# Designed miniproteins, single chains, continued (2), part 4

Each design is a single chain, and the fold is of that chain. pLDDT is the mean over its residues in the fold that is shown.

## One batch from the design tools (miniprotein)

Design m4114
Fold by ESMFold2-Fast:
Structure m4114 (fold): chain A 114 residues (1-114)
Amino acid sequence: VEEVLKYYSEKYGAKLELPDTDRPVVYLIDVETKEIIARYEFVGLDEENRPVLRPLESGAVGGELYFDEGLADAIIEALNATKEQLKEANDRVDAASPAGFAVLVLPSKKLVEK
């Protein structure tokens, strides 16, 4: 878990901490400022098979994370990725992310344990 957090903290220049949750977490990061804008916990899929994300922080800048089908599909793939596949899956999420922002998916502590 700590190795994954260290890798992405270094890649994005942001201070990433895995929140105390049993759910996967989606981070929204400003690539210019390298600040975490919002963190979301994954709570399930909606009727259209899109990820349902609940904000962990009240008053997050940008409101609810709105994403197109490409970003939604990439997030679902990353949520289902093994530890070994997580980097490639997140590279696909990043490619589908809005300009100026990075979206990062980190599995729950239980999914990234050795």
Scores: mean pLDDT 68

Design m4115
Fold by ESMFold2-Fast:
Structure m4115 (fold): chain A 119 residues (1-119)
Amino acid sequence: EEKAAEGALRGGRGAEKGGGVGGAAAGGGAGGAGAGGGKKGEEAGEEAMRRGAEAGGERGRRAAESGFRGGKELREKFGKKLGSQIAGGVAATSGAMSGVGGAGEEAGRGGSEAGYAAS
């Protein structure tokens, strides 16, 4: 779990630069990508899931996969803008649960903004 927390923390820092690597950041980025939709969103989501798994281990992989699926479902139900906002909130919660609340919150905001910009 320490390796997953480190991945989430590094990912959060990456999200501030628009990198979106690691657990919480991968989750936020993937969620935003899923909420934004389209081919670009799916490609970005797959890349975020791959990086999340590599950087954050099992927790990073789960955060990215959960974020992306949630983002896609929210996009289908609520449209791109509202879906991306909710996906950002989920990423922030995941970061808090990993003990990296600040990093998770920033990653969630980045993911939400990326999803909105993609729409």
Scores: mean pLDDT 50

Design m4116
Fold by ESMFold2-Fast:
Structure m4116 (fold): chain A 74 residues (1-74)
Amino acid sequence: MKEKREEALELAREAARLAVEAERLRESDPERARRLAEEAERLAEEAAKIAEELGGEEAVKEVLRAALETAREL
């Protein structure tokens, strides 16, 4: 199950990165920002599904923490 845990964490980090980029572009390029936000939401949903299947609430919290740490560094 390590592979799926790492997959969920990577998806969460990528979602966070895209979400931050979408916010940066919101005023200057709203169409691109919307596309990036949609992509981020899709990846976040996939990460949450994998985490929930692996360890329920505990796994979801770990995925959320990884996403928040990534967003703070950007």
Scores: mean pLDDT 78

Design m4117
Fold by ESMFold2-Fast:
Structure m4117 (fold): chain A 71 residues (1-71)
Amino acid sequence: MEEIKKRIDELADRAAELGASEDFDVSVQATLVLIQIAVLKNALDKGRVTEEQAKEDIERIERQLDAVEAA
């Protein structure tokens, strides 16, 4: 659980950094990913998702952030 929370926090930090970008398109896409991260963190804290589901969501979010950085 703690390792999953750490990964979520690391993704949130990464998304926040990209969201502060001077590139409007990058900033908007990163902000949308940040919202997804917040929803996942809340769902995990409320027990609405399993650790396995959270890992799958983390991998998806990581791919989305990689795409934003590549744009």
Scores: mean pLDDT 81

Design m4118
Fold by ESMFold2-Fast:
Structure m4118 (fold): chain A 77 residues (1-77)
Amino acid sequence: AKAEAEAAAREAAALARRIGETYGAEAVEAAAEPLRERLEAAVAAARAAADAGDWAGVAAASAELTRLLEEVAERAA
């Protein structure tokens, strides 16, 4: 449970780093703008779940963040 949530969070973080390295900060920021509210909501949900010890919630929010980051990569391409 916790290990799975930590793995999901690491996967999202690694994807974000790869996208930034591939497209550059300015292109990523422009691509992320239409998704900003959803990205902020996913990050807030992951943080709230982690603070509550809700590892299932952390995993779910991290999976949503990964999906949104994949959309950012598609838009930045």
Scores: mean pLDDT 80

Design m4119
Fold by ESMFold2-Fast:
Structure m4119 (fold): chain A 62 residues (1-62)
Amino acid sequence: EEKLKKELEEKEKEAREKAKEILKKAKPTREDVIKATAEVLRIIGDYLQYKIDVERELKRLG
């Protein structure tokens, strides 16, 4: 349980860091900011799906 919680936190941290890297590449335009935001939302969506899958596995054990 602790390990799974830590892994979810790692995923969130990685998403945040990746967004910063995207903005850092060149001079960010408004389009770059919008694209980075969309990418972060996509990563958050994947993170939430992963969390649901983890909860499902935990329920399977009970």
Scores: mean pLDDT 72

Design m4120
Fold by ESMFold2-Fast:
Structure m4120 (fold): chain A 85 residues (1-85)
Amino acid sequence: SKAEELLERFLEALKRGDFETAEKVITELTRYLIEKNKDSDIKTVTRITARVLGLIGILEEVRIAKERGEEMPDEELERRIEAIK
């Protein structure tokens, strides 16, 4: 699905340290999920919001680690993104 393709692009961007692309992918995913669920109930909107916030959290953790000269292992990134699906 398009959501899975966007999550794969997000993961690959983070693995490269390409935070600009990762942010653009989050924006595109958010727009896609909102448009697809435009007439959805509050519970569905809440789930989408929680998922997007989870991705933003991962991005910020990776960014902070890199600023400290550390790097989040690829396996950890993959596990965190899989948990948000």
Scores: mean pLDDT 80

Design m4121
Fold by ESMFold2-Fast:
Structure m4121 (fold): chain A 58 residues (1-58)
Amino acid sequence: MMELIKKAIEAIDKEDFETARKLIEELKSLPDPIAHVAAAVLSTILKKELEKKKKLEE
């Protein structure tokens, strides 16, 4: 679990949004409620980073 969270954060930092999305989906597939909460938080972070990138290009 923690390794998937770390990899998802690293993917977001590198702007590798496809890898980040894949790792978030892997977290959702785990039978751990904490993993599901982590996936929701990471999805929110991913969305904000995508929005920031669009604003910086404007």
Scores: mean pLDDT 77

Design m4122
Fold by ESMFold2-Fast:
Structure m4122 (fold): chain A 58 residues (1-58)
Amino acid sequence: SMEEKIKYRRIALATLDIKGVLTPEDLKLIDELTKKLPLSASDEEIKEAIEKAIKERE
């Protein structure tokens, strides 16, 4: 849906802002977070979820 596409773009841009570049591992993380996070997720909730997912993979 268009709402899911917008959510994906928000998560992808936030991940790019945090990391500076997107690796294949980051693209997988973005896909998983897009499936997990609600459409109503705030920018701060998205950022926190990305940072948590990165830490859990280290």
Scores: mean pLDDT 82

Design m4123
Fold by ESMFold2-Fast:
Structure m4123 (fold): chain A 63 residues (1-63)
Amino acid sequence: SLKEEAERLIEEMRASGTPRAQRLADAIEQALKLLDSVPEENKEKIEKTLRFLLEQARRVLAA
């Protein structure tokens, strides 16, 4: 699931030890928290942001 992938990437980003990776992990955690708290009509916008952050995390980990 999107949540499971995000949680896995957060752990990998935190393990990398770089400031950029740490900031991305923090941003992904914030987006996940927002998904649990926002009304249904706002979830699509938050999911789009989360998908963008996950793509950034994958690129950082691949470098």
Scores: mean pLDDT 81

Design m4124
Fold by ESMFold2-Fast:
Structure m4124 (fold): chain A 68 residues (1-68)
Amino acid sequence: SEIEELLEEMIEEARRRGDEALETVLRILLQDYRAGRLTVQSLENAIRYFADDPEVVERLREIKRLLE
């Protein structure tokens, strides 16, 4: 799944940077995706939370487009 691959890549990058908050949120999104519970609202909430990080926002928007 393209969504799973994008989330796993973002998690690895967050872990390498030591961004524990980002890693935690992304792991929750990945778990929800695998369980069939990932919603557009969950992604919009994450986008708002990380609004100051344009690279994270763009990649989360890509995932949102793939989910819709």
Scores: mean pLDDT 88

Design m4125
Fold by ESMFold2-Fast:
Structure m4125 (fold): chain A 68 residues (1-68)
Amino acid sequence: MSPAEVAARVAAHEIRKEFGVEAEGRLEGDTAIITVRNPSEEAKEAAERAAKAIEKAYGVKAEVEFIE
């Protein structure tokens, strides 16, 4: 649980750094959530790749949320 939350937060930090957009990672219940604001297509792809990696690594559900 805790490692998946850390991974979501790290993924959001990398997305902010790489794409210059607002992003955050959190754990909501048993789901890791990566939220990206005003994402480019590249930022959307990066968020979805990160969510898939978190699901595979930690066996949790992961979701991406885009706010425009």
Scores: mean pLDDT 82

Design m4126
Fold by ESMFold2-Fast:
Structure m4126 (fold): chain A 58 residues (1-58)
Amino acid sequence: MIYRATEDFEAKRPEELSLKKGDLLEVLEENDDGTLYARSLKTGKEGYVPKYVLEEVE
């Protein structure tokens, strides 16, 4: 499922993924704690991102 970053996000931990507003991500796993594990379509990098900075693209 494809999501888009609604705002810039700077990774604070090595397992987190940094994003720029408008970046597209493929979500691989959704966690109950409000985080997603996703892959950047721009860079191919994977990591955790907070769900609140993302929107689903239909």
Scores: mean pLDDT 82

Design m4127
Fold by ESMFold2-Fast:
Structure m4127 (fold): chain A 80 residues (1-80)
Amino acid sequence: SMEEEIEKKIKEFEERADELIEKYWNGEISKEELIKELEEIRKELEKLLEEAKKKNADERAIELVETAIQLVEDAIEKLK
């Protein structure tokens, strides 16, 4: 279902964000690179939100994507 696909993609984005944060803490990437990569994840989540709305995904699935976008935006702001 679209809802299962959304949940899977959100989990994948969360794992990508966690790996990037860990790489930053280990000194493998710069803060500037971390911010750039998180902004790309945000952009991909915004595309997922557009697809979810276009395919008439349920309100809960849409809310999950919007929440994920807000969490990424919050993380970027805290890094500035």
Scores: mean pLDDT 85

Design m4128
Fold by ESMFold2-Fast:
Structure m4128 (fold): chain A 104 residues (1-104)
Amino acid sequence: SEVEKKLEEEVKKAEEELKKAREYYKKNHDPSTAVAREIGVQFRLDYDIAEKMVDLAIEKKEFEKVVKYAKKLGILGFVKLAAIDRVAAGNEEAKELVELIEKE
């Protein structure tokens, strides 16, 4: 579907950014610092993807597909957090996404 294709493109961009960050830290830092910095970049990228997933779910009204994809990526917690933030900001449409994730 269009949602899956757009999410695959975003995931691919995040994987490429993480790979470049990993190679940079591995070259320029000691092993423990390199790992810590890589974890920080991965956390940021996972949250960025989660926000885009929430926005796509609302735009396309394909909440179940987004939940399934988030589960496959292991980022359901970040997607739930991003959806809660959208509800708090006044976007009640994100409530459906929160409810679907809570059923997992």
Scores: mean pLDDT 85

Design m4129
Fold by ESMFold2-Fast:
Structure m4129 (fold): chain A 67 residues (1-67)
Amino acid sequence: MSEEELEKEIEESMLKMEVAVTKRAVETGSISKEEAIKRLKEIKKRAEELGLKDAAEYAEEKIKELE
């Protein structure tokens, strides 16, 4: 695995974690549903800009669950 490939895998895992944390924060009432959707859309945009397909798809699924 190249350094570039490893960095992408780490970034993808981190973005997926951010999605999971955002979903958890809504479930615990720590943030509003609207705030969560906004954060998830930002994560999806960043994932798409970085070419991280799995993270982008994961964020989209969570957005759909909240809408």
Scores: mean pLDDT 81

Design m4130
Fold by ESMFold2-Fast:
Structure m4130 (fold): chain A 55 residues (1-55)
Amino acid sequence: SMSAAEQEALAKRIAKVLKASGLSEAQLEAAVEAVQTGLGLSEEFREALAKALAE
C-alpha cells in the first residue's frame, strides 16, 4: 500500500536510527536482516533499506 517514495523515506529514517545506535558493522548487518526477514517486508522496501544504509 506504500508508494515507492514512501518506502524510500521510511527506509532512510530507519537507516538513520540504526546508524545512530552505535552498533558495529556486523551488528548493523544482523539488525537489517532481522528487520527485513522478521517483518516480512516487500522486496522494494528491503532494497531501499539496504541502499539507505550503504548510502
Scores: mean pLDDT 72

Design m4131
Fold by ESMFold2-Fast:
Structure m4131 (fold): chain A 70 residues (1-70)
Amino acid sequence: SDEALALLGEAARLAAELGDEEVAELIQKAGVYVSLGRNEEAIRLLEEALKKAKDEEVKRLLEQAISLLK
C-alpha cells in the first residue's frame, strides 16, 4: 500500500540519519518487496529490522507499517 511505503521511507531515512545502516538497508529491501506485492517477505524483513532497531520512533513506524501489510 502507498501508506505502508510512505511509513517505510520515513523509517529508513530516520534509521540512516541515526547511523543505523543495517536497519535502513533491511527497510529499503522490504519496501521493494511491498512494491512487488510480496507482503509476507516484506513483513519478515521488517520484523528483523524491528528486532535490531534501537530508536523508539523507528520501531513505531515499523510496527505501523507491519500492521498495514497484514
Scores: mean pLDDT 88

Design m4132
Fold by ESMFold2-Fast:
Structure m4132 (fold): chain A 90 residues (1-90)
Amino acid sequence: SAEAEALIAEARRLAAELAESAPTVAEAARLTAEAVEAARAGDFQKATNLLTAAGILVAAAGIEGAAEADVRRAAELVRRAARLMDALEA
């Protein structure tokens, strides 16, 4: 789906952009992309586990003092992935 492909592309771009400056946020974005890829493959258990891990990393990055804008970008990707996964399971 175009929505899933766009989300994967945005998440992978964010992961690459922040790999050195905000590695925890970058890892959250990477796991979000992998979660959407797993959901597209029909592996919803793997997708849910990966997205849960991404959410934990977003929270950790905020606690560690990562830039608020970067944390918010990753949090929005996680929320969009969760909505997409719910739609795919319905």
Scores: mean pLDDT 88

Design m4133
Fold by ESMFold2-Fast:
Structure m4133 (fold): chain A 87 residues (1-87)
Amino acid sequence: MASDTSSLTVEDMTDEEVNKLLREIGARIRAELAALGEAGDVAGYFALVEAALKEAGIDVEVSTTGPSAADADSMELSLKVTISGKP
């Protein structure tokens, strides 16, 4: 029994619901990246995630900066989400 199984499109979501969704997506992406971080194709993974989100009706631009010269084990993630809700 799950109380939160409502199917909502991004275009019909409230700002609160969108923010919640973005936090959950961000947390999941970070967890997946931590699992991949030693030998994974991170760029390919992000391209796949971006395509999947757009297929779900979420316009997302995902940009990644590979390991910095100062932090070889660290990666920066920039996530830009543009949601053009059509009222």
Scores: mean pLDDT 57

Design m4134
Fold by ESMFold2-Fast:
Structure m4134 (fold): chain A 69 residues (1-69)
Amino acid sequence: SAALDAQLKRQLEELLAALETNSPPSDDWPASTKETWAKIQADHSPEMQELRKRTIEEIRRMLAELDAG
């Protein structure tokens, strides 16, 4: 559905922006997603930096795939 794809794109763009600008996601996000965000923000270890990079790469891939379909 185009409407669902548009909503997913918006949510992924918001999450990408949050990771890039260190701004938290909307209150509408699930508790599990907010917990993941908090862990990424609180821990500056190399392991968490790699997790953040991997998450950004995955979001970019998903956005590109939505644009293609």
Scores: mean pLDDT 74

Design m4135
Fold by ESMFold2-Fast:
Structure m4135 (fold): chain A 93 residues (1-93)
Amino acid sequence: PASNGLTDATARALARAAGLLRSAEALADAVEALGNTLGLPQEEIDEIVELILEGRYEEAAEKLLEIAKTSPPEYAAALRALAEQLRALAEEA
């Protein structure tokens, strides 16, 4: 069988790493990386990154959760972890 991109272990590592991110810049970088991996349009990635950098964390989190609904399960876990960290930053503001 050919490589399927992510293994379950890699997906869990990405979700764990996303859950450890504590800065808007680190979360924006993670969104860009995951969005590129998922093949999202650059305009959509840029929109989410701008929301994060503008401190609109709840709006960015909701957009990531919508993308997670149609994403492969391994990426959906990482997207949800990023959304949780964005909401945590909103509570610290």
Scores: mean pLDDT 74

Design m4136
Fold by ESMFold2-Fast:
Parts: C-alpha cells; structure tokens; sequence
Structure m4136 (fold): chain A 60 residues (1-60)
C-alpha cells in the first residue's frame, strides 16, 4: 500500500469509531491488524479488490 492509501484507511477507521483510545488517530499497528484481516490470500499485500472491500466496510 502507498502512504496515501494507508492514510485514507486510517482516517476512515477513525471516522467509524475504530479509534478506541479516543486520541483522534488510528495507529499503524491497528491499521496493520485490519489489513491482515482483509489479506484473504495471505500474501502480505492487499490487492485492489481487497482494498475496495475494506473501503466499502468503512463507508469511504
């Protein structure tokens, strides 16, 4: 993922209330856990279809 895509996903997660600490930001560790869950092929990389599914889940 590009830095811009990671930033967009973190912003979407924060907007959906995934930021449980309430500090206004989603950590890279939280993002990496979500990405691992959507890496359905287990190849360590999200493809465009997996990213689209994640964006849809975050209502982005």
Amino acid sequence: LSDAERAELRAGMAARGVDADGDGTVSDAELDRVLAGFDLDGDGTLDAEELETLRRALSI
Scores: mean pLDDT 67

Design m4137
Fold by ESMFold2-Fast:
Structure m4137 (fold): chain A 112 residues (1-112)
Amino acid sequence: MEKAKEVEKKLDEAIESGDYDGVAEATREMIELAKEGYVEEVLKIAERYLDKAQEMLDAGRDTDKANAYIAAVEALAEAIRKYGSPEFQKKADELLEKARELVDRRHARAAA
């Protein structure tokens, strides 16, 4: 869906530029897509954002951007849990668990 790709690009650009208002607006648009039945597309976008956050943390830089992507994944996963089928709810729970693991990894590196 072209609309989902446009919203993904808006959210990416807002996170990369530190535009907090843009992040909030694009996240809201993505939640509306999940509510409209585009749960699978929103799930795939959340999975890509989680991968992007992991790559940033593995590189040991851009921690603020990685945190913004993790926060977006958490918001999108909650929308998938609310509007998705039981199958998508299970995948959203798996995304939330992986996001938690990335947060714990960040704390472990900060403590070392």
Scores: mean pLDDT 80

Design m4138
Fold by ESMFold2-Fast:
Structure m4138 (fold): chain A 79 residues (1-79)
Amino acid sequence: MVEEGLEAARVLEESGLPEAAEKAREAARYAEEAERAEKEGDLEAAREYAEKALEAIAKAAEIIAKQPEEVQKAIAEKA
């Protein structure tokens, strides 16, 4: 999951979407923090980080959705 998120960020950056790439990196980081908190039994922190990860993913998706179809297709083929 974290590795996949970082790969998605790389694809977005290479596609000329550095803002979306940054959101993908934030999502990967929050997902990792959520997993750590869950393993430590801190379910409240795990939920908070998971919500932040989903919010970052949603923002990246909004940026991608505003791009021309050829850019969206290139991202989908690499992700």
Scores: mean pLDDT 75

Design m4139
Fold by ESMFold2-Fast:
Structure m4139 (fold): chain A 79 residues (1-79)
Amino acid sequence: MLSEEKFELEIEISFALMQAAILEEEAKRTGDEELAEVARRIRELVDEAIELLDSDPEKARELIEEALELAREADRRLR
């Protein structure tokens, strides 16, 4: 059975991937290469976090928090 900590990280991973998908669609619509780069970076951080979930969950959490911060910054930039 997965620990509560791992379950929380999996939820945050899902949320980060959803945000990346939204940013990818906006970047494609607007032609904003910087938004496309942010979305790609979020996906890279999530991929690294997934690899570390069992071996280093603390590092995985740091990577996910970085991904979520990038998503928040991109949301502000769209305004």
Scores: mean pLDDT 80

Design m4140
Fold by ESMFold2-Fast:
Structure m4140 (fold): chain A 58 residues (1-58)
Amino acid sequence: EADELTLKLLESDELDVNEAIEKLKKLAGISDEEAKERLKERLEQLKEAGKEVKLVEK
């Protein structure tokens, strides 16, 4: 599965963790803990598919 939101964020080359969590919270209407869990799960799925994203803070 590919969430357009998560996919776009992770396709960037680097992912701003704080920004990604905030976007997921707002767009999906979930808590920060759920956004974190979802992001982590998607990141792992992408890694399994051969896509690696670096987590950074801005």
Scores: mean pLDDT 67

Design m4141
Fold by ESMFold2-Fast:
Structure m4141 (fold): chain A 66 residues (1-66)
Amino acid sequence: KKELIEKLLEIARKIAEELGLDAEEIAEYLKPTIEEFVEAGVFEGKSDEEVEEIVRGLVETTVETL
């Protein structure tokens, strides 16, 4: 679980950098949501591509909040 959460946060940081955002700020903001999604099994059975798409959607939603 901890390893998966860290991988998801790395993906979020990478996407944030691509969008010109502060990677650490986005990662801190999304950490509780990512932890909740992992507990809910949202990422279970997903491909790496599907996981990246879900994380990208979370980053895009966060842009509107920050």
Scores: mean pLDDT 78

Design m4142
Fold by ESMFold2-Fast:
Structure m4142 (fold): chain A 94 residues (1-94)
Amino acid sequence: MKLSAEELLDAESLEEFKARLEAAVQFALDLARERGASPEFLAQLQAALDEIRAHMLENSETSASAVIGDYRLTLHASPTVTSASMSSLSQQPL
């Protein structure tokens, strides 16, 4: 079923969901900066995060993933979990 967050959520819930998505995006960017990511990688990460955020809004998903280089990037933006993670495609985290 192709229902966007705008179609499924009331205005207040939609704004809370958008706020959680923005928090998850900022968390991912801050984590990458803290780990010494290059400006080029940060630009690629921002583009991937914007794509994931758009997908989550379009499909009312509280979690989505995209591939950036050799990493899988996952965003979580539920009422109980707001986070981001990066996993190497060649090495699975425990």
Scores: mean pLDDT 73

Design m4143
Fold by ESMFold2-Fast:
Structure m4143 (fold): chain A 60 residues (1-60)
Amino acid sequence: MPEEELEEEVRRSLILMEASVLMTLPVTDNEVVDVPKEIIEAAKAGDKEKVLELLEKRYS
């Protein structure tokens, strides 16, 4: 259904935006209480693919 396609596209866009923010923002553990530490560690390492995978899992 078109709405299923739109939901998938919106979810992907949100994940991409969140990944970009996490990778560019100088984030410390105490500044991000709602994001799993594994995602923060991946973002600090500059591993965008890992960040996207972890965010996909989080939103699933």
Scores: mean pLDDT 64

Design m4144
Fold by ESMFold2-Fast:
Structure m4144 (fold): chain A 82 residues (1-82)
Amino acid sequence: TPIQEIINILKKLDKAIKEGDKKAIEEYSKQLREKLIKELNLSEEEAEKIVEIIIEELEKNKNKELSDEELKEILQKAVEEA
């Protein structure tokens, strides 16, 4: 599903953040933005806000192993706040 593809990008982004891989963070942030625009029919501005909130939440949870369900909750919160 489109949501599961987004969650898979969040998993990659979470790993990149934990590893401090700036290039991977940039690449997966771009993929996430593009996927949000295409699959959820969001504007560029909305997608950028969602990505910023997701990165903030992932940084906040950097010392946790996040489940698919927890990543889905982060996505839902970000969409609601944008």
Scores: mean pLDDT 86

Design m4145
Fold by ESMFold2-Fast:
Structure m4145 (fold): chain A 100 residues (1-100)
Amino acid sequence: EVQLVESGGGLVQAGQSLRLSCQASGLGSKDYIVHWYRQAPGKEREFLAQKTIPGGKSGTLSLTLLLRSTEDTAVYYCAAKEKGSTTFEYWGQGTQVTVS
C-alpha cells in the first residue's frame, strides 16, 4: 500500500517562506513519480514539482514556497504514480497553507 505523508503546512504571514515535504513509502519494486500540486479555493489543481523515486526505495520531495499574499492560501497535495502510468495515482490527504 502506497503512503504519502505531507508536512510543513500551517498558518503563515504574507512575505514568509515555508518548506513542504512529502514522504512517499510502500512504493514496491516499480519506479514512481511523486508530484506536488496546489489547489486554491474554487480553482483547478496546479502542478508544481515532481521527483522520480526508484523501485524498492522510499523518498522525499520537498518544496520551498515564498507566500506573497492572502491569495496564496491553498491546499497542497502530494501525489504518486507509477512511471509511465497515466490512470493510476495515489493522493495524499492535503496540507493546508493559510496566509494571513
Scores: mean pLDDT 80

Design m4146
Fold by ESMFold2-Fast:
Structure m4146 (fold): chain A 63 residues (1-63)
Amino acid sequence: SEEALEALREFLVKVLGVSEEVADEIVELLRAKRVEEAAKLLSEKTGLSPETARALVRRLLEE
């Protein structure tokens, strides 16, 4: 839902400290159902492992 994507964007910026530009790119990839690309971008920008980034993206989308 849009509410879940807005909550995810705020989490990325406020909690993980990613830039608003990067958070917007991740959200747009998730709107397009491009989950693998969103997880890869999150991993690259935060230093999280690819497995952890994928799990985090999937968990946040289930809410």
Scores: mean pLDDT 80

Design m4147
Fold by ESMFold2-Fast:
Structure m4147 (fold): chain A 60 residues (1-60)
Amino acid sequence: MEKLRENFEQLLIDLKITDEAIMRKLAEEEARELAKSKGLDYEEVLKVFLEAGKRALAKL
């Protein structure tokens, strides 16, 4: 999960995402893709991404 968190934070930086609503939509999309492609639990991945994204945006 730590690598997934880091990858999502880097994705937010690369895409210049600073809006929480856009971050949430991106988290949902990335979590669905990872759940399908890697057989990971969608809800667990989504929680990790939302927590990482909220922390990253709070630093801005």
Scores: mean pLDDT 78

Design m4148
Fold by ESMFold2-Fast:
Structure m4148 (fold): chain A 73 residues (1-73)
Amino acid sequence: MSIEEIKEKIEKLEKEIEELKKEIEELEKKLEEAEGEEKREILLRLIGLEIRLIGLEFEKELLEKKLEELEKE
């Protein structure tokens, strides 16, 4: 995998992370106003998105570490 290829993957992950964080924020705002069954549905979705966010952040961290190793003099 080239340095350029890793950078492209990191950029793609950054975009996905940003979009996911925005979706989480929007759901958290809806959660504050939600009651009953709707609140439960939002909570379950929020948990799923948080798990996905952790996974994407881990993948980004691994790629950034690999990039640092490859760019090391």
Scores: mean pLDDT 82

Design m4149
Fold by ESMFold2-Fast:
Structure m4149 (fold): chain A 71 residues (1-71)
Amino acid sequence: MSGEEQAKKAEELAKKALEIAESGGDPEEARRLLDEATGYLVRALGQGEDEAAKKAGEVLKKAGEALRKNE
């Protein structure tokens, strides 16, 4: 999997976590998706995909904040 594909996967998973957190769904499922997204983001950054990883990181940050607000 390329760094770009890993960054895209991180963004997709973070977006899913954000939707769950904002809808008041299962916080454990949202956290699991965030953990998986973080793994993909770290690998994308390691491959030099800074711009794509930055986009994924912003969504991940929003998802984490939404999850904390619903605690």
Scores: mean pLDDT 79

Design m4150
Fold by ESMFold2-Fast:
Structure m4150 (fold): chain A 77 residues (1-77)
Amino acid sequence: SRKEQLEKLREKTKEALLKAGASEEEAEELAELAVEAAELGSLLLEDPEAYEAEAEAFAAANLEAAKKAQELLEKAE
């Protein structure tokens, strides 16, 4: 199911980040951003027309998420 796929993505992303030296909180924040991006992408499979309408919002959300992730990494140091 989509929920299982998103949970696996979250767990794998957290595991990879923790192995790379990220803190648990950093890993959780970045994994959550990855899951949110994947959920937006899954809209393409459910309703391609709705995805096209949301493409601009999707791009904006991804830019904000990336900026937040960079700021979290700098602050967590």
Scores: mean pLDDT 66

